# Designs tried in a protein design run: designed miniproteins, single chains, continued (4). Part 26

Each design is a single chain, and the fold is of that chain. pLDDT is the mean over its residues in the fold that is shown.

## One batch from the design tools (miniprotein)

Design m12876
Fold by ESMFold2-Fast:
Structure m12876 (fold): chain A 85 residues (1-85)
Amino acid sequence: MLDKLRELLKKIHDKTLELWDENNGDVEKTREELSKYTRKLADELNLPEKIKELLVEYARYYLVDPFSAQRYLGKAINEAKKVEK
């Protein structure tokens, strides 16, 4: 589970850079597209619903509020650790 989470976080980071360039620095458009991408990727990886929701919120706040993003990421990591039994 944690390995899947790390791979997904790297893909979110790479996608953020791609979308930032494509959208000419439009924060709101990049934010919306990143949230959609994260939701789709979490669905494809068949992640537990709670982790999926937390990662979508992480992506939503990633560009605009790093403190909220880190809080959601921390919750997602904690949920992932519980599933690794």
Scores: mean pLDDT 80

Design m12877
Fold by ESMFold2-Fast:
Structure m12877 (fold): chain A 88 residues (1-88)
Amino acid sequence: SLKEELAKLLYEMIKKEVEEYGAERVAERIKLFLLDIGVPEEKAEEIKELILEGRLEEAAEKIAEILVKENPKLAEDLKEGLEVTLKL
């Protein structure tokens, strides 16, 4: 499904970015991205906490679920972009 494929790609991206920039920086950037696209503060904070705790797969799954439900076009565009980026 789009959700499962996007979650796997998001996990690989988040894992790579945490290794390069650190969990705090990545968690804050993802929170700001979620807020910018209209995700409620409480949900964005929950995902930030998962990243800070090293629960990256759970964070990726929750992001994918939110995007597929609330902005399916952005979910599709992000999937395509991540497939290109992660294969480079």
Scores: mean pLDDT 87

Design m12878
Fold by ESMFold2-Fast:
Structure m12878 (fold): chain A 89 residues (1-89)
Amino acid sequence: AERSYELMMEGEKLYKEGDYEKAIEKFTKAAQLFSEELARNPSASKYAALGRTYNLLGQAYEKLGDLEKAREYIEQSREYFEKAAELLE
């Protein structure tokens, strides 16, 4: 599996276990790798994956009570899902 997707899945497992701080670490690394992959090869699936990763970051920050960061990441998630939709024919 691609390392970016692996990190996103590791983060989701940590989130379900209630370890929001470690989940954020994994999601942040996943987002970085998805961004690097998108810079090389733009694709709807990678924009959607980055959108999902930002949504998960927003949910994790909400659990930690950082509502400002949660809102920022949820907004970025929406933008990346919009970019994914624009690439779908």
Scores: mean pLDDT 88

Design m12879
Fold by ESMFold2-Fast:
Structure m12879 (fold): chain A 107 residues (1-107)
Amino acid sequence: SMLDIIREILDELMSLPEAEPFKKDVDPKKYPDWLDKVENPISLEKIRQRIENGEIKTLEELETLLYQMINDVMLVNPADSELAALARKVATRFAELVRQAKEELEA
């Protein structure tokens, strides 16, 4: 089912070592500018919660929130930072997982 595909993608993404900094909400005490620069902060755990609450039902809705999270990290952190490098790796793997899922859905 579509929900099983969405859950599998998120589970695989969250198992990546590169995903560790993005699993939980950003601590405003460590990143005081975060709430000032990011309109709707999201984490991988919050994305999972929205899937389980029925708020994310399509692959497109998952893509929207995942890329929002990546873009927010890239907005706040310098391009040469470790967090920006990890965010790019997560985005690359996510794009591959989405591509594989779309190919499976067309079969």
Scores: mean pLDDT 84

Design m12880
Fold by ESMFold2-Fast:
Structure m12880 (fold): chain A 83 residues (1-83)
Amino acid sequence: DELREYADRAIEQLRELGAKEEDLKRLEELREKLESPEMVKEFLRELGRVAMKTAGVSPELQERFLSGEAAEPSEEEKALIEA
């Protein structure tokens, strides 16, 4: 189960980086459901969200990164990026 081994290592890395217990618990629940490509995709999306949240990335920037789209930053996002 290479996917589960990857998931375990990723969760442990996020724990070391100071991710919140509630976010880690959700990732562990998704790890138990890694039985389909759809669930793997959901796990990877949540993993990316928790990683960005732990790094202090704003919710708006998290969504843009996870969508994979090069959308223009909002005026508020531009102010934060240029600050």
Scores: mean pLDDT 69

Design m12881
Fold by ESMFold2-Fast:
Structure m12881 (fold): chain A 91 residues (1-91)
Amino acid sequence: MLERAEELAAQIEAMLNGKGPADVEKIKELIRQLAKALLDAGLSVEDVLKMVEAAMLEVYRKLYGGSLSDEELRKLAREEVEKWRKELEAE
């Protein structure tokens, strides 16, 4: 259910506050679990990717917000989600 997705999103945020960019792979794994939880809750792939994009945007904002503009951060998040779109549809 959506509660599981909220828990995963909160865990990702907490990891970013304590770990930093070295944990990106672990954070991505948690986001993948978040995506599965959203699919299990009955959301479409499109809806799931929209929420994943928001999560990735926050990740990149935390890591690069001082170096990159909001527009660049949004671009990075969208590009990451596009990669996952095909993976989620294939699996």
Scores: mean pLDDT 71

Design m12882
Fold by ESMFold2-Fast:
Structure m12882 (fold): chain A 75 residues (1-75)
Amino acid sequence: EEEELVKAIYETLKERAEKGDPLAQHLLEAIENGDLEAAKETARLIVEERGVPESAIDDIIEFIKKLYELRKKIE
Protein backbone atom coordinates (compact mmCIF):
# COMPACT_ATOMS: atom_id res chain seq x y z
CA GLU A 1 0.00 0.00 0.00
CA GLU A 2 2.57 2.59 1.10
CA GLU A 3 5.08 1.07 -1.34
CA GLU A 4 2.57 1.42 -4.19
CA LEU A 5 2.02 5.09 -3.33
CA VAL A 6 5.78 5.72 -3.38
CA LYS A 7 6.05 4.08 -6.82
CA ALA A 8 3.12 6.14 -8.17
CA ILE A 9 4.71 9.42 -7.06
CA TYR A 10 8.08 8.40 -8.52
CA GLU A 11 6.39 7.58 -11.83
CA THR A 12 4.68 11.00 -11.81
CA LEU A 13 8.03 12.72 -11.27
CA LYS A 14 9.47 10.79 -14.24
CA GLU A 15 6.63 11.90 -16.51
CA ARG A 16 6.95 15.55 -15.48
CA ALA A 17 10.74 15.53 -15.89
CA GLU A 18 10.36 14.04 -19.38
CA LYS A 19 7.97 16.90 -20.27
CA GLY A 20 10.64 19.43 -19.31
CA ASP A 21 9.57 20.51 -15.81
CA PRO A 22 12.90 21.78 -14.37
CA LEU A 23 12.05 21.16 -10.69
CA ALA A 24 10.71 17.65 -11.35
CA GLN A 25 13.76 16.94 -13.55
CA HIS A 26 16.23 18.10 -10.89
CA LEU A 27 14.43 16.23 -8.10
CA LEU A 28 14.31 13.00 -10.14
CA GLU A 29 18.02 13.32 -11.03
CA ALA A 30 18.92 13.80 -7.35
CA ILE A 31 16.85 10.75 -6.33
CA GLU A 32 18.38 8.55 -9.06
CA ASN A 33 21.92 9.64 -8.10
CA GLY A 34 21.26 9.07 -4.38
CA ASP A 35 22.02 12.74 -3.68
CA LEU A 36 19.88 13.49 -0.64
CA GLU A 37 21.34 17.02 -0.33
CA ALA A 38 20.28 17.97 -3.88
CA ALA A 39 16.87 16.34 -3.35
CA LYS A 40 16.38 18.38 -0.14
CA GLU A 41 17.33 21.63 -1.88
CA THR A 42 14.95 20.97 -4.79
CA ALA A 43 12.12 20.08 -2.38
CA ARG A 44 12.75 23.38 -0.57
CA LEU A 45 12.40 25.30 -3.85
CA ILE A 46 9.13 23.53 -4.68
CA VAL A 47 7.69 24.32 -1.23
CA GLU A 48 8.86 27.95 -1.45
CA GLU A 49 7.25 28.53 -4.89
CA ARG A 50 3.91 27.09 -3.72
CA GLY A 51 3.93 29.16 -0.54
CA VAL A 52 3.52 26.18 1.80
CA PRO A 53 5.11 26.19 5.29
CA GLU A 54 8.80 25.26 5.50
CA SER A 55 7.85 22.50 7.96
CA ALA A 56 6.42 20.58 4.99
CA ILE A 57 10.02 20.09 3.78
CA ASP A 58 10.60 17.53 6.55
CA ASP A 59 7.69 15.41 5.25
CA ILE A 60 9.04 15.62 1.70
CA ILE A 61 12.54 14.60 2.85
CA GLU A 62 11.12 11.62 4.75
CA PHE A 63 9.29 10.57 1.57
CA ILE A 64 12.50 10.86 -0.48
CA LYS A 65 14.34 8.67 2.05
CA LYS A 66 11.65 6.00 1.63
CA LEU A 67 12.14 6.20 -2.15
CA TYR A 68 15.90 5.63 -1.74
CA GLU A 69 15.32 2.57 0.47
CA LEU A 70 12.81 1.15 -2.02
CA ARG A 71 15.29 1.61 -4.89
CA LYS A 72 18.07 -0.17 -2.97
CA LYS A 73 15.84 -3.19 -2.24
CA ILE A 74 14.71 -3.53 -5.88
CA GLU A 75 18.29 -3.56 -7.20
Scores: mean pLDDT 67

Design m12883
Fold by ESMFold2-Fast:
Structure m12883 (fold): chain A 64 residues (1-64)
Amino acid sequence: MELVEEAGKEATAEIRAHADDPDLELVLRLTGRALARIGIALSLELGLMSEEEAEEELARVRAE
């Protein structure tokens, strides 16, 4: 749980540090997907969603 939260925070901090890059949209999109996966994994670990629900959400994140 804590490791998943730290990974999400570090990903956000790294994209913020590179906000001056002209390809900011791509970096934001990749970071958004990483954070979404982390949120889904944390919800599954906490029992807030079923494995089926997590699989569907992950499929949506991958498709975007």
Scores: mean pLDDT 68

Design m12884
Fold by ESMFold2-Fast:
Structure m12884 (fold): chain A 85 residues (1-85)
Amino acid sequence: MVKVKITVTLKDGTVLVGEGEGETAAEAYEKAVLDLLEEASKYLGRELSQEEAAKFIEENAENIVVEVEEGGKTTVFDSKTKTEK
């Protein structure tokens, strides 16, 4: 079982979080991405397509942090920081 949490900090300081769980990191990541895109739609107060939500995040994200938890080990990836330990 793998858990993925994607935290996006927008330029205005708003934090959007997407979470997913799966048997593999790929499945958990896909679910976390879908959850994050739904949160972006709620932030803008209207329904967005997945493509529109993804573009909004890409254009307005100040930082993106991806946390992968597998077998009791958490690995963190930060878009502004070199590879985390």
Scores: mean pLDDT 77

Design m12885
Fold by ESMFold2-Fast:
Structure m12885 (fold): chain A 116 residues (1-116)
Amino acid sequence: SKIEELRKKLLELLKTKFKISEESLKYVEEILDLAIEKGATAEHLEELIELVELIDKDIDKALELNLERIEEAKKNKDKGALIVLSIAHGLLLSKLNNLKITDVLKSALETFKEEL
């Protein structure tokens, strides 16, 4: 499916370009599973891939765009989009605040499992 292709592309990008650990990739996969269950679409995954690539190229623009997309998803009550955007948020927090991405992703996943 298109979603399966995009998931593979995202995981490969995170592994090769961002050198994300196998433990962090596992949390990304679990977050994606939950996002899809809550209505995330192929378009949401495409937009996430673009945002993740932007984090590497222009972090300030990535931060601006991520916050804008989160606000729109909240306005639309789009749970799937919000969960997908949490992956980009985790990457941004890791780079800007020197936080361990594994800890950020694990915390996000635990919160979403309890509340969504």
Scores: mean pLDDT 81

Design m12886
Fold by ESMFold2-Fast:
Structure m12886 (fold): chain A 70 residues (1-70)
Amino acid sequence: SSELIELLEEADREGVRMVLRGEVDPEKDSSFEIFERAVEKLVEEGRITEEQAKELRELFEKILEGKLSL
C-alpha cells in the first residue's frame, strides 16, 4: 500500500541521517542492519508503531528473498 511505501521512504531517510551522524557505517554494516536500526529509531521517535515496524521488516526480508531467486 502507499502507506508502507511512505514508511519505507522515512526509514531510508533515517538511515541516511544515521550514516551522516556516524551511527552506522555502510562499508561495515549491511543494508539490512542499517534498515533495522533506522526502523528502531522511527519507533523510538513515535513516528511508526511496533506493528508497522514488523510489517516493514517482513517486507524488506521478502525483497531480499526475491533478489536471491534471480
Scores: mean pLDDT 77

Design m12887
Fold by ESMFold2-Fast:
Structure m12887 (fold): chain A 62 residues (1-62)
Amino acid sequence: ASTEVTVTAEGENEEEAKSRADQLIADVARATGGTAEVLEERIEKLPDGRWRYTRRVRVTRP
């Protein structure tokens, strides 16, 4: 079985936002005992000067 999850993280720069999103995905995969496959990713600069990274992943349970 598989489930799609969207994670969004913000950071002071692109790398930080991406790193935070990666960590959230790793946490979801670990909690479910499954694997995460990236389906879509998006990064954008916010009006306040922060960066937002959004990733849609498919988490497949063994």
Scores: mean pLDDT 79

Design m12888
Fold by ESMFold2-Fast:
Structure m12888 (fold): chain A 82 residues (1-82)
Amino acid sequence: DEGFELAREGIRLAMEGRYEEALELLREAIRLSPRPEVMRAVLELVEEARRLDEAGAPPGRVAALLTAAALLLIGAEIDLEL
C-alpha cells in the first residue's frame, strides 16, 4: 500500500498548490504501486490541474480535476481490498 499512501499525500499536496512536491510523490507511487496505470492516471490529472492553475483557470475547474484524481485513487484502492 506504499504507492497508494504516496499518491494520497501527492493529491493532498496538489490541493495545497504544492504541485512540484505532489508530482515527485506520484512518480514514486508509479514505481512502488501494484497499480502503476492508476498512479499514472492520477499523475496526469494532477499535471493537468497544475497546467490549468498556472494558466489562471477558475479554481472550481482545478478542484474538479483534483477531486477526480482522489476518487480514482479511492476506487482503485477499494478494488484491491475487495
Scores: mean pLDDT 84

Design m12889
Fold by ESMFold2-Fast:
Structure m12889 (fold): chain A 88 residues (1-88)
Amino acid sequence: MSQELIDAAFGRRSLSAGIEANKRGDVVTALNQASRAALFSDLVEEEARAWLEANKAGDVEKSIALAEKAVEDIQELADQYERAEREW
């Protein structure tokens, strides 16, 4: 398994945990999880930053939507890497 696929999986897990924290109103945990996701992959850095800004503004609905999109984008990239490795 490539380092990029591993990093994407950790990023996705951190974002999922952040979404659940955000739904509970646990802003501190949500921010910590978003920061962690950004550390694991450049794939989620831009999405994590957008999520952090929406969360700071108190826009919970936008924050959740951005985090969910980032999880989907990471999952798609992980699937693409798996397919590429199988083709070789």
Scores: mean pLDDT 63

Design m12890
Fold by ESMFold2-Fast:
Structure m12890 (fold): chain A 91 residues (1-91)
Amino acid sequence: MRKLYDALLLKEPVIVEGRSLIIVTGVKPEITAKDVAEFLEKQFGLKVLSARQFEDGTIVVEVEGTFDARDVGEALKKEFGATRVLVVQLP
C-alpha cells in the first residue's frame, strides 16, 4: 500500500519505514539534490538510493530506513527553506 504525507502539515509524529520518496520543493536556488541527500544521511541515518533535481528546482530523494516524516519535513524547511515536503512510502 502506498501512503503519502504532506510533512509540513503534520501535527503529530508519522513513522515511515522501508523505502520512501522524499519530494522537496521551494528550496533556496543554491541547494542541490546532493546537499539534501547528504543532510538526510547524516542527520537521520537514512540510506540514499537516488537523488534527482529537476529544472524547476524540485528535488526527489529515494531513501531506505525509518524516520518521522514530521521531523524530516521540519528539518528540511529549517535547513534548506523548503516550502513543501511530500513523503511517499513505497510498497
Scores: mean pLDDT 86

Design m12891
Fold by ESMFold2-Fast:
Structure m12891 (fold): chain A 120 residues (1-120)
Amino acid sequence: MEELLKELEEKAKKAYETLDPEEQKKLMIELFTKLLPLVPEALREARARGERFSAEDLREGVTRLIESAKDSIEALEALLKALKELAEEFRDEDPELAEAAEELAKKVEEKIKELKEKEK
């Protein structure tokens, strides 16, 4: 599982940097729908090992993911779900991380709303 996740991350990064826009969008949608649901569990495991993932790291990562989503509602909804789950899980253990996740979730929710208006 970890090998598959690392391969998907490397492919997504390379796609963002080097591939055609259509291929980038396909790979980003696949990454978001397959990988993002696993992020809250991965962070819980990292926390249990004593690893610290900061609010700043979350903001940087999520900002890049929002840009990489290429206005895909499916990708953004997967990201929104992951951020809400993170905020609930870490509220008591890491309030700063939870607050950052809530702020980022609101930004993703606003973008989804804007995109849904364009679907008219």
Scores: mean pLDDT 70

Design m12892
Fold by ESMFold2-Fast:
Structure m12892 (fold): chain A 100 residues (1-100)
Amino acid sequence: MIEEIIEVAREVQEKFKDNPAAVGAAETVIKAAELLRKGEKPSKVANYLTAAGILATAAEMEGHTEAAKVVRLVYQAVSYAFEGDEEKARKYIEEAKKLL
């Protein structure tokens, strides 16, 4: 599951490579997922999740609605994985894949 989140976030970076806010948000999701996989402190993971959510909002405010929607789905997936809700995490990753 975490590996799938990282893979999809990398696909977001490639698809939206000309959108710095979307690329930055996806990179921050990858960092959060890697920290979660390593068993890092919850507060450290949460800091990257907060940053990813803010960057997704920035992409939307800049008019990049398609990129922001995909990034927000990937952000939700890693957020639910962080909470231990693998079923919801999988659902959000599957929704993100449909938009890629």
Scores: mean pLDDT 83

Design m12893
Fold by ESMFold2-Fast:
Structure m12893 (fold): chain A 92 residues (1-92)
Amino acid sequence: GMAAERAAEGLKRALEAAGAKATAEAEGNRGVVTAEGVSPGAALLAMGLAVEIELHGGKASVSVKGDTLTVTLEDVTEEGAEAAMKVAESAE
């Protein structure tokens, strides 16, 4: 499956639900999510998703500049994507 695509799209939807404007791009085993208008809570959500990706064998980085957030995902596993999606679904 396209695990990186599912994780990136899930994060995009969660950030949009939190009031941010987000874009997601994925190709192969890599994904990038960029969001603007990010609250501290939305940034912490992205950090939680990144941790789940890394705990399940993938790689994730989160960068925040002002209210703009960039998350880069690499080598996302199916287990990592599922765990990340549960973090994204908990965002309210």
Scores: mean pLDDT 81

Design m12894
Fold by ESMFold2-Fast:
Structure m12894 (fold): chain A 69 residues (1-69)
Amino acid sequence: PYVATGVGDEDSANQGLAQATTYSGGGMSASSSLKDKTTVVSVGGDKYGALRGAAGAEAGGMTVTVSPL
């Protein structure tokens, strides 16, 4: 899986598939919509919020980095 919204890969249009794994201590996932430029973040099965069009943002009290798997 690859980042659909992120610095260096935002324009690649990888069909709204993204994952953030650089956060230490557990699994993190992000799904993006190219139409709405929205990234949805989930950590440990919990949803923390939606980010728009940028790599790395704060959602649900944590910083999220979106990167390739």
Scores: mean pLDDT 39

Design m12895
Fold by ESMFold2-Fast:
Structure m12895 (fold): chain A 72 residues (1-72)
Amino acid sequence: MVERVREEGARRQAETAAELEKTLDSEAANARASLAAGDLDTAKQHEQNARDAVEEAKRRMAALAAEVKAAE
């Protein structure tokens, strides 16, 4: 049981990290494009989206770690 929970938790943590990395790359590229165009408001929105994605990923990873701990 614990092994399966750890494997599933590790897989979901890896998926969460990969999705976050993709989101950060996309938001950073969009923010740079907006800055190059002189659109500071749009660049600020992409920066906020990146911060929100980090906080959501932290919350998800903490929940997965708690599930693994509870299975022990």
Scores: mean pLDDT 80

Design m12896
Fold by ESMFold2-Fast:
Structure m12896 (fold): chain A 66 residues (1-66)
Amino acid sequence: SAAEEAARKAQREKRQKLLELTIEAHNAIRDNAPEEEIEKILDEIDKVSKTAADFLRATLENKKAG
């Protein structure tokens, strides 16, 4: 159905933007960017997906401890 295709396309675009921001966050972490700078990227992710931002913050805390 055309309506279902349109809905899936919109969700795909949102997911693509989320992945792009996630890659940017990982790159900043690898480059030892300041925590404040990483937090800004996470804030942008939070605007797109609260779940994804929360998961990434949890992952960061775990790696920060090791």
Scores: mean pLDDT 78

Design m12897
Fold by ESMFold2-Fast:
Structure m12897 (fold): chain A 64 residues (1-64)
Amino acid sequence: PKVKNKEEQEIVTRYVAAMILASVDPELWARVSPLVEEYRKAIEEKDYDRAFELMREIVAAVDA
């Protein structure tokens, strides 16, 4: 569905921005790194629903 695709694109865009910020901020990286490890595991397990939820959690952690 077109609406879901736009929402997913927005989350992906925000995730990329969050990862860029975390890459230059060691304190922020320490906060998100456990979620990044879980995201990596979800991708390896092909659990895309879990991976997408972890992207949302990473975005929320950076926005906090």
Scores: mean pLDDT 77

Design m12898
Fold by ESMFold2-Fast:
Structure m12898 (fold): chain A 97 residues (1-97)
Amino acid sequence: AESREEILEREERGKEHGKLARKVAEEIIKENPEFQTPEAREAIRDALALVTFYAIVFGDLELALQAALSLLSSPNLYDPIGVEALELMAKKLGLKL
């Protein structure tokens, strides 16, 4: 069983990773006019929500991005805007997916 302190530290790391992911997503939206449409902004918000959820669960931003990208790349849940945004986020963060 994980200790209470370890759980709190993992959750805090997850929250900080979520904040960083949001900041990077906002930079990508500003740099890419195609992402500034209402539809693209909604897709990016949904992708960011998945990344934030997985970051809290794993306490690891790279694993969170890999999990979100894997989900949005599946045939039944495929979101091309979300996938492209997550790939650009990983590139800006210097992460290998």
Scores: mean pLDDT 80

Design m12899
Fold by ESMFold2-Fast:
Structure m12899 (fold): chain A 62 residues (1-62)
Amino acid sequence: HMEKKEITSDEDKEKLRAEEVQRHAEIIRKRFPDLTPEEFEELLARVEAGIDALIDDEMAKK
């Protein structure tokens, strides 16, 4: 299979979201370097859920 890069508007939006999540993860790691892996994972999951909730809430409001 050849590697084709498909850049679509919808996929681009998802990429932006993933980048936001990663950005938060990096900030958490930098701010809390002593965090345990378990706490870090839980915090990351919370952040992801929060972002999802915010997006859903904004859609419902509009």
Scores: mean pLDDT 66

Design m12900
Fold by ESMFold2-Fast:
Structure m12900 (fold): chain A 87 residues (1-87)
Amino acid sequence: MTAPLPVEELLKKLEEQIKEAEKAGIELISKSVEVNEEKNEVKITLKLRLLDENGNEVEVTVVFALGNEKAQAEATAQMRAESERLE
């Protein structure tokens, strides 16, 4: 059977963070998703813009990279642990 890609969970979490950021006044400038089938890699690049109290623009670039099956499993487990941390 075709298993869901870890990129789907990454996109879901990114979408959730983007919605929270939009409610906080952060603007998404650009989103780029690059899939490399030969290397079994996914690269996601986001550019965000926010304004400080003084009206200064701050641009943040975030890059995510996923590799092969092992790297995908580790990334997924780490992301789940971050969202569902137990203390």
Scores: mean pLDDT 60

Design m12901
Fold by ESMFold2-Fast:
Structure m12901 (fold): chain A 62 residues (1-62)
Amino acid sequence: GAPAVKTEVLSKVGVRGYKLSGDKESLRQLGEELGRKLADAAGGSEEQKERAGKSMGDHYEK
């Protein structure tokens, strides 16, 4: 549900060791998948899922 989704979003987006978990490419792909999954769990549209995925991936690909 929404409360669990909020907790999951904050936990996964703000994970402390995320930046040290792998190479830039691996982090980009993980960010993209996480963004899409979080948007999907929040009831987002396909456009929102793609946008969230690209936003997360781009953030780590910068």
Scores: mean pLDDT 63

Design m12902
Fold by ESMFold2-Fast:
Structure m12902 (fold): chain A 111 residues (1-111)
Amino acid sequence: NLNQEFLDILEELLEGKISLEEAIERLRELNHHDEVIETLRAIYEDEALSRVARLILERVSDDAQKSVLILLLPDSDVALIERYLRAGDIRAALSTALYGREPKDVTPVKP
C-alpha cells in the first residue's frame, strides 16, 4: 500500500528511527515525486508541522485521509488543523487543509 508505506516512512523519520536522507531514498524507491519529498522535508524541519503530523498519524484512522492531511499540511492553517484534531473533528481538519488559508509565513526556509 503506497499510502501506508509513505506514512510509515514519515512516522519513522519523526521518531528519529531513520535519517532524512534514508527517508528520501525510500520515497524515491516508491516512485514518489519531488513535491512529496519536499513536503516531508518541510514537516521534518519545522517543529509545529512535525507535532501536527504526529497528531494526524495518531488520530486519523483512514490512510488516504492521513496522506491528504500530511501532504497539504505545510500550506495549511496548521494551528487550526491541530485544534480540530485535538477535538476529534477529522472532517473539519480535512476541510481546513483542502480549503483553508495559509496562516502565516510564505518566506523560504533558510538553507
Scores: mean pLDDT 78

Design m12903
Fold by ESMFold2-Fast:
Structure m12903 (fold): chain A 90 residues (1-90)
Amino acid sequence: SLSIPQSDLQRIHSLVLSALGHLLLGDYRGYAKDMVEASKLLYQTGKKIGDKDLEEMALQNIQLTADMAKRSGDEEAAKYAEEALKELKE
């Protein structure tokens, strides 16, 4: 019955657009930082409203970010995303 707060949705949207901008510039580190931050917010929102699909989507987004960074050869960006995923899974 709880929806995503408009302010959280706006922040997530802004971070995703920023991440895509970094990706287009070949900045995989910036891409990973923004995507991880957006996905952490999405995960926390999912937990607060009891939406398991949002939690799963957030974890999947971080995994995809790690995979993209690995394919690009940016090991620091990949490790950043992997560490964030490990932190959230506990």
Scores: mean pLDDT 85

Design m12904
Fold by ESMFold2-Fast:
Structure m12904 (fold): chain A 72 residues (1-72)
Amino acid sequence: IEELIRKHGALTLDQLAQLAGISKETAEKRVRELEKEGKVKIDKDKNIVYPSKEFEAELEQKLKERREKAKK
């Protein structure tokens, strides 16, 4: 989920669930956890999820490390 938000930026909950291969309810639950951590913001009226600026920088660095480790 975090990787999908980074790659696409702003996503609807439906799009996020489809891309992650999970139910909309599961995607909503995971996104709410990330919102509590201050990593994402949710527009509840439009069901749009977008990353915080601080989280984008940290996530990009962590994903690079994971990609390098998995590739070896």
Scores: mean pLDDT 68

Design m12905
Fold by ESMFold2-Fast:
Structure m12905 (fold): chain A 84 residues (1-84)
Amino acid sequence: SAALRAELRALVARLRELAARYLDVLKKLGVPQEVIDAFAAHFDQLVATLLQKAETASDADLQAIIAGLKRTIAELEAKIKELE
């Protein structure tokens, strides 16, 4: 579905925005650069894996991926708020 793929793209963009904000917060808290770099690599790998899975996904699988991504985004937003 074009609508599901558009929703997935919007959520991936939101995840990338939150990942950048999370890494900025860690830097301001004095977390070592090597730890920040490891988290950045983790987020990049997560996005790459999600996009790769989405290429062959049915609409049902896309809905499951979207639901999982929404949960991950909510958890990351909560963590950022706790640290700020």
Scores: mean pLDDT 85

Design m12906
Fold by ESMFold2-Fast:
Structure m12906 (fold): chain A 61 residues (1-61)
Amino acid sequence: SAAERRARALAALKELLRANGPQFSTPDEWLRALTSYLMQRFHLPPAEAEELAREALAEVG
């Protein structure tokens, strides 16, 4: 389902954030990096990728 696909994307983003955390200085930089990652790896449209990236940043804790 779409929800399952999104859950997998969020899990991948959490792993990416942990691996690349030191490379991010601001929420804005994180948002751009995660949005690009989603577009390249999951082939999401830019707007949807950005929304999911914002969601991932809120969920990481």
Scores: mean pLDDT 73

Design m12907
Fold by ESMFold2-Fast:
Structure m12907 (fold): chain A 78 residues (1-78)
Amino acid sequence: MTEEVQAAIKVANEDEEIKELIDKGQDNLLAGDAEGAVKSFREAAKKLEEKYKETGDERYKKAAEGLRKVAESLERQL
């Protein structure tokens, strides 16, 4: 989880909207809101996938896949 979120933050640092969604997901996790974290990470993953389609930069694709895995793992615990 740490590596996937960290990689997504590094990639999203150039996109304020995606960064805000990742930050919101982390804040929700710290607050114990796993459902809110899942929603935020899934939304960030969608936007990262769109950036991959726009730029062709595989870092966006890998970051999106990582955040989806984090969201799926959290959802299984709900």
Scores: mean pLDDT 79

Design m12908
Fold by ESMFold2-Fast:
Structure m12908 (fold): chain A 58 residues (1-58)
Amino acid sequence: MYSEKELERFKLLGQLLDAIDKGNLEAAIRYAKQYAEHIGASADVIQKTVKSQLELRK
């Protein structure tokens, strides 16, 4: 069973992936930072990965 925090994490991940798919760099970075904060990960690493993914799609 998923907790509310786990469901929120999945929602943020879904929004991040959707923003990447749409090529929305600003939204992707915003959701990546929120996701990183939620899971206690390095926002810098996630932000760089997101930018790299969007660059590959251009």
Scores: mean pLDDT 71

Design m12909
Fold by ESMFold2-Fast:
Structure m12909 (fold): chain A 70 residues (1-70)
Amino acid sequence: EIEKGRKEGEELQEDSRAWVESEGNRQRALLSSPDESAALEARSDALRPKGDRGREKTRKMMEEARKRME
């Protein structure tokens, strides 16, 4: 009821903390794995864009990134 804004902010903050903590534990577990390559692949896959639209955008972004590295 009261402090509606605070409750929303607190919920977001707690959700953010849970995500950070979960992500940290996940990374530690993956790094503890005998297969480090699998951990690196999992991380790369997690950052992959969703849906088909991202494909076209990623293509353009890749070409721009290449120009930067050159």
Scores: mean pLDDT 58

Design m12910
Fold by ESMFold2-Fast:
Structure m12910 (fold): chain A 78 residues (1-78)
Amino acid sequence: MKVEEAKKLIEDKIEKLRKILFEENLGNVGKQQAVDDAIKFFENLYKNGPTEEIKKLAKEGIKEIEKLKKEAEEKLSE
């Protein structure tokens, strides 16, 4: 996998997750499943990434997902 391909996949995954969490009328179970699936994808990319740059992008992606999850949980508790 090329760095540019990994970067685009990461950006697309994060944007899709953001839409699921904040814009789509998906139930709480579906939102939690989307978060779990995204985290697993990024953890796999971090562990098995072919370059240090891709691993760094995956680690940053995990942090972004954790932030989005926290923001979504705060909105659901209101």
Scores: mean pLDDT 75

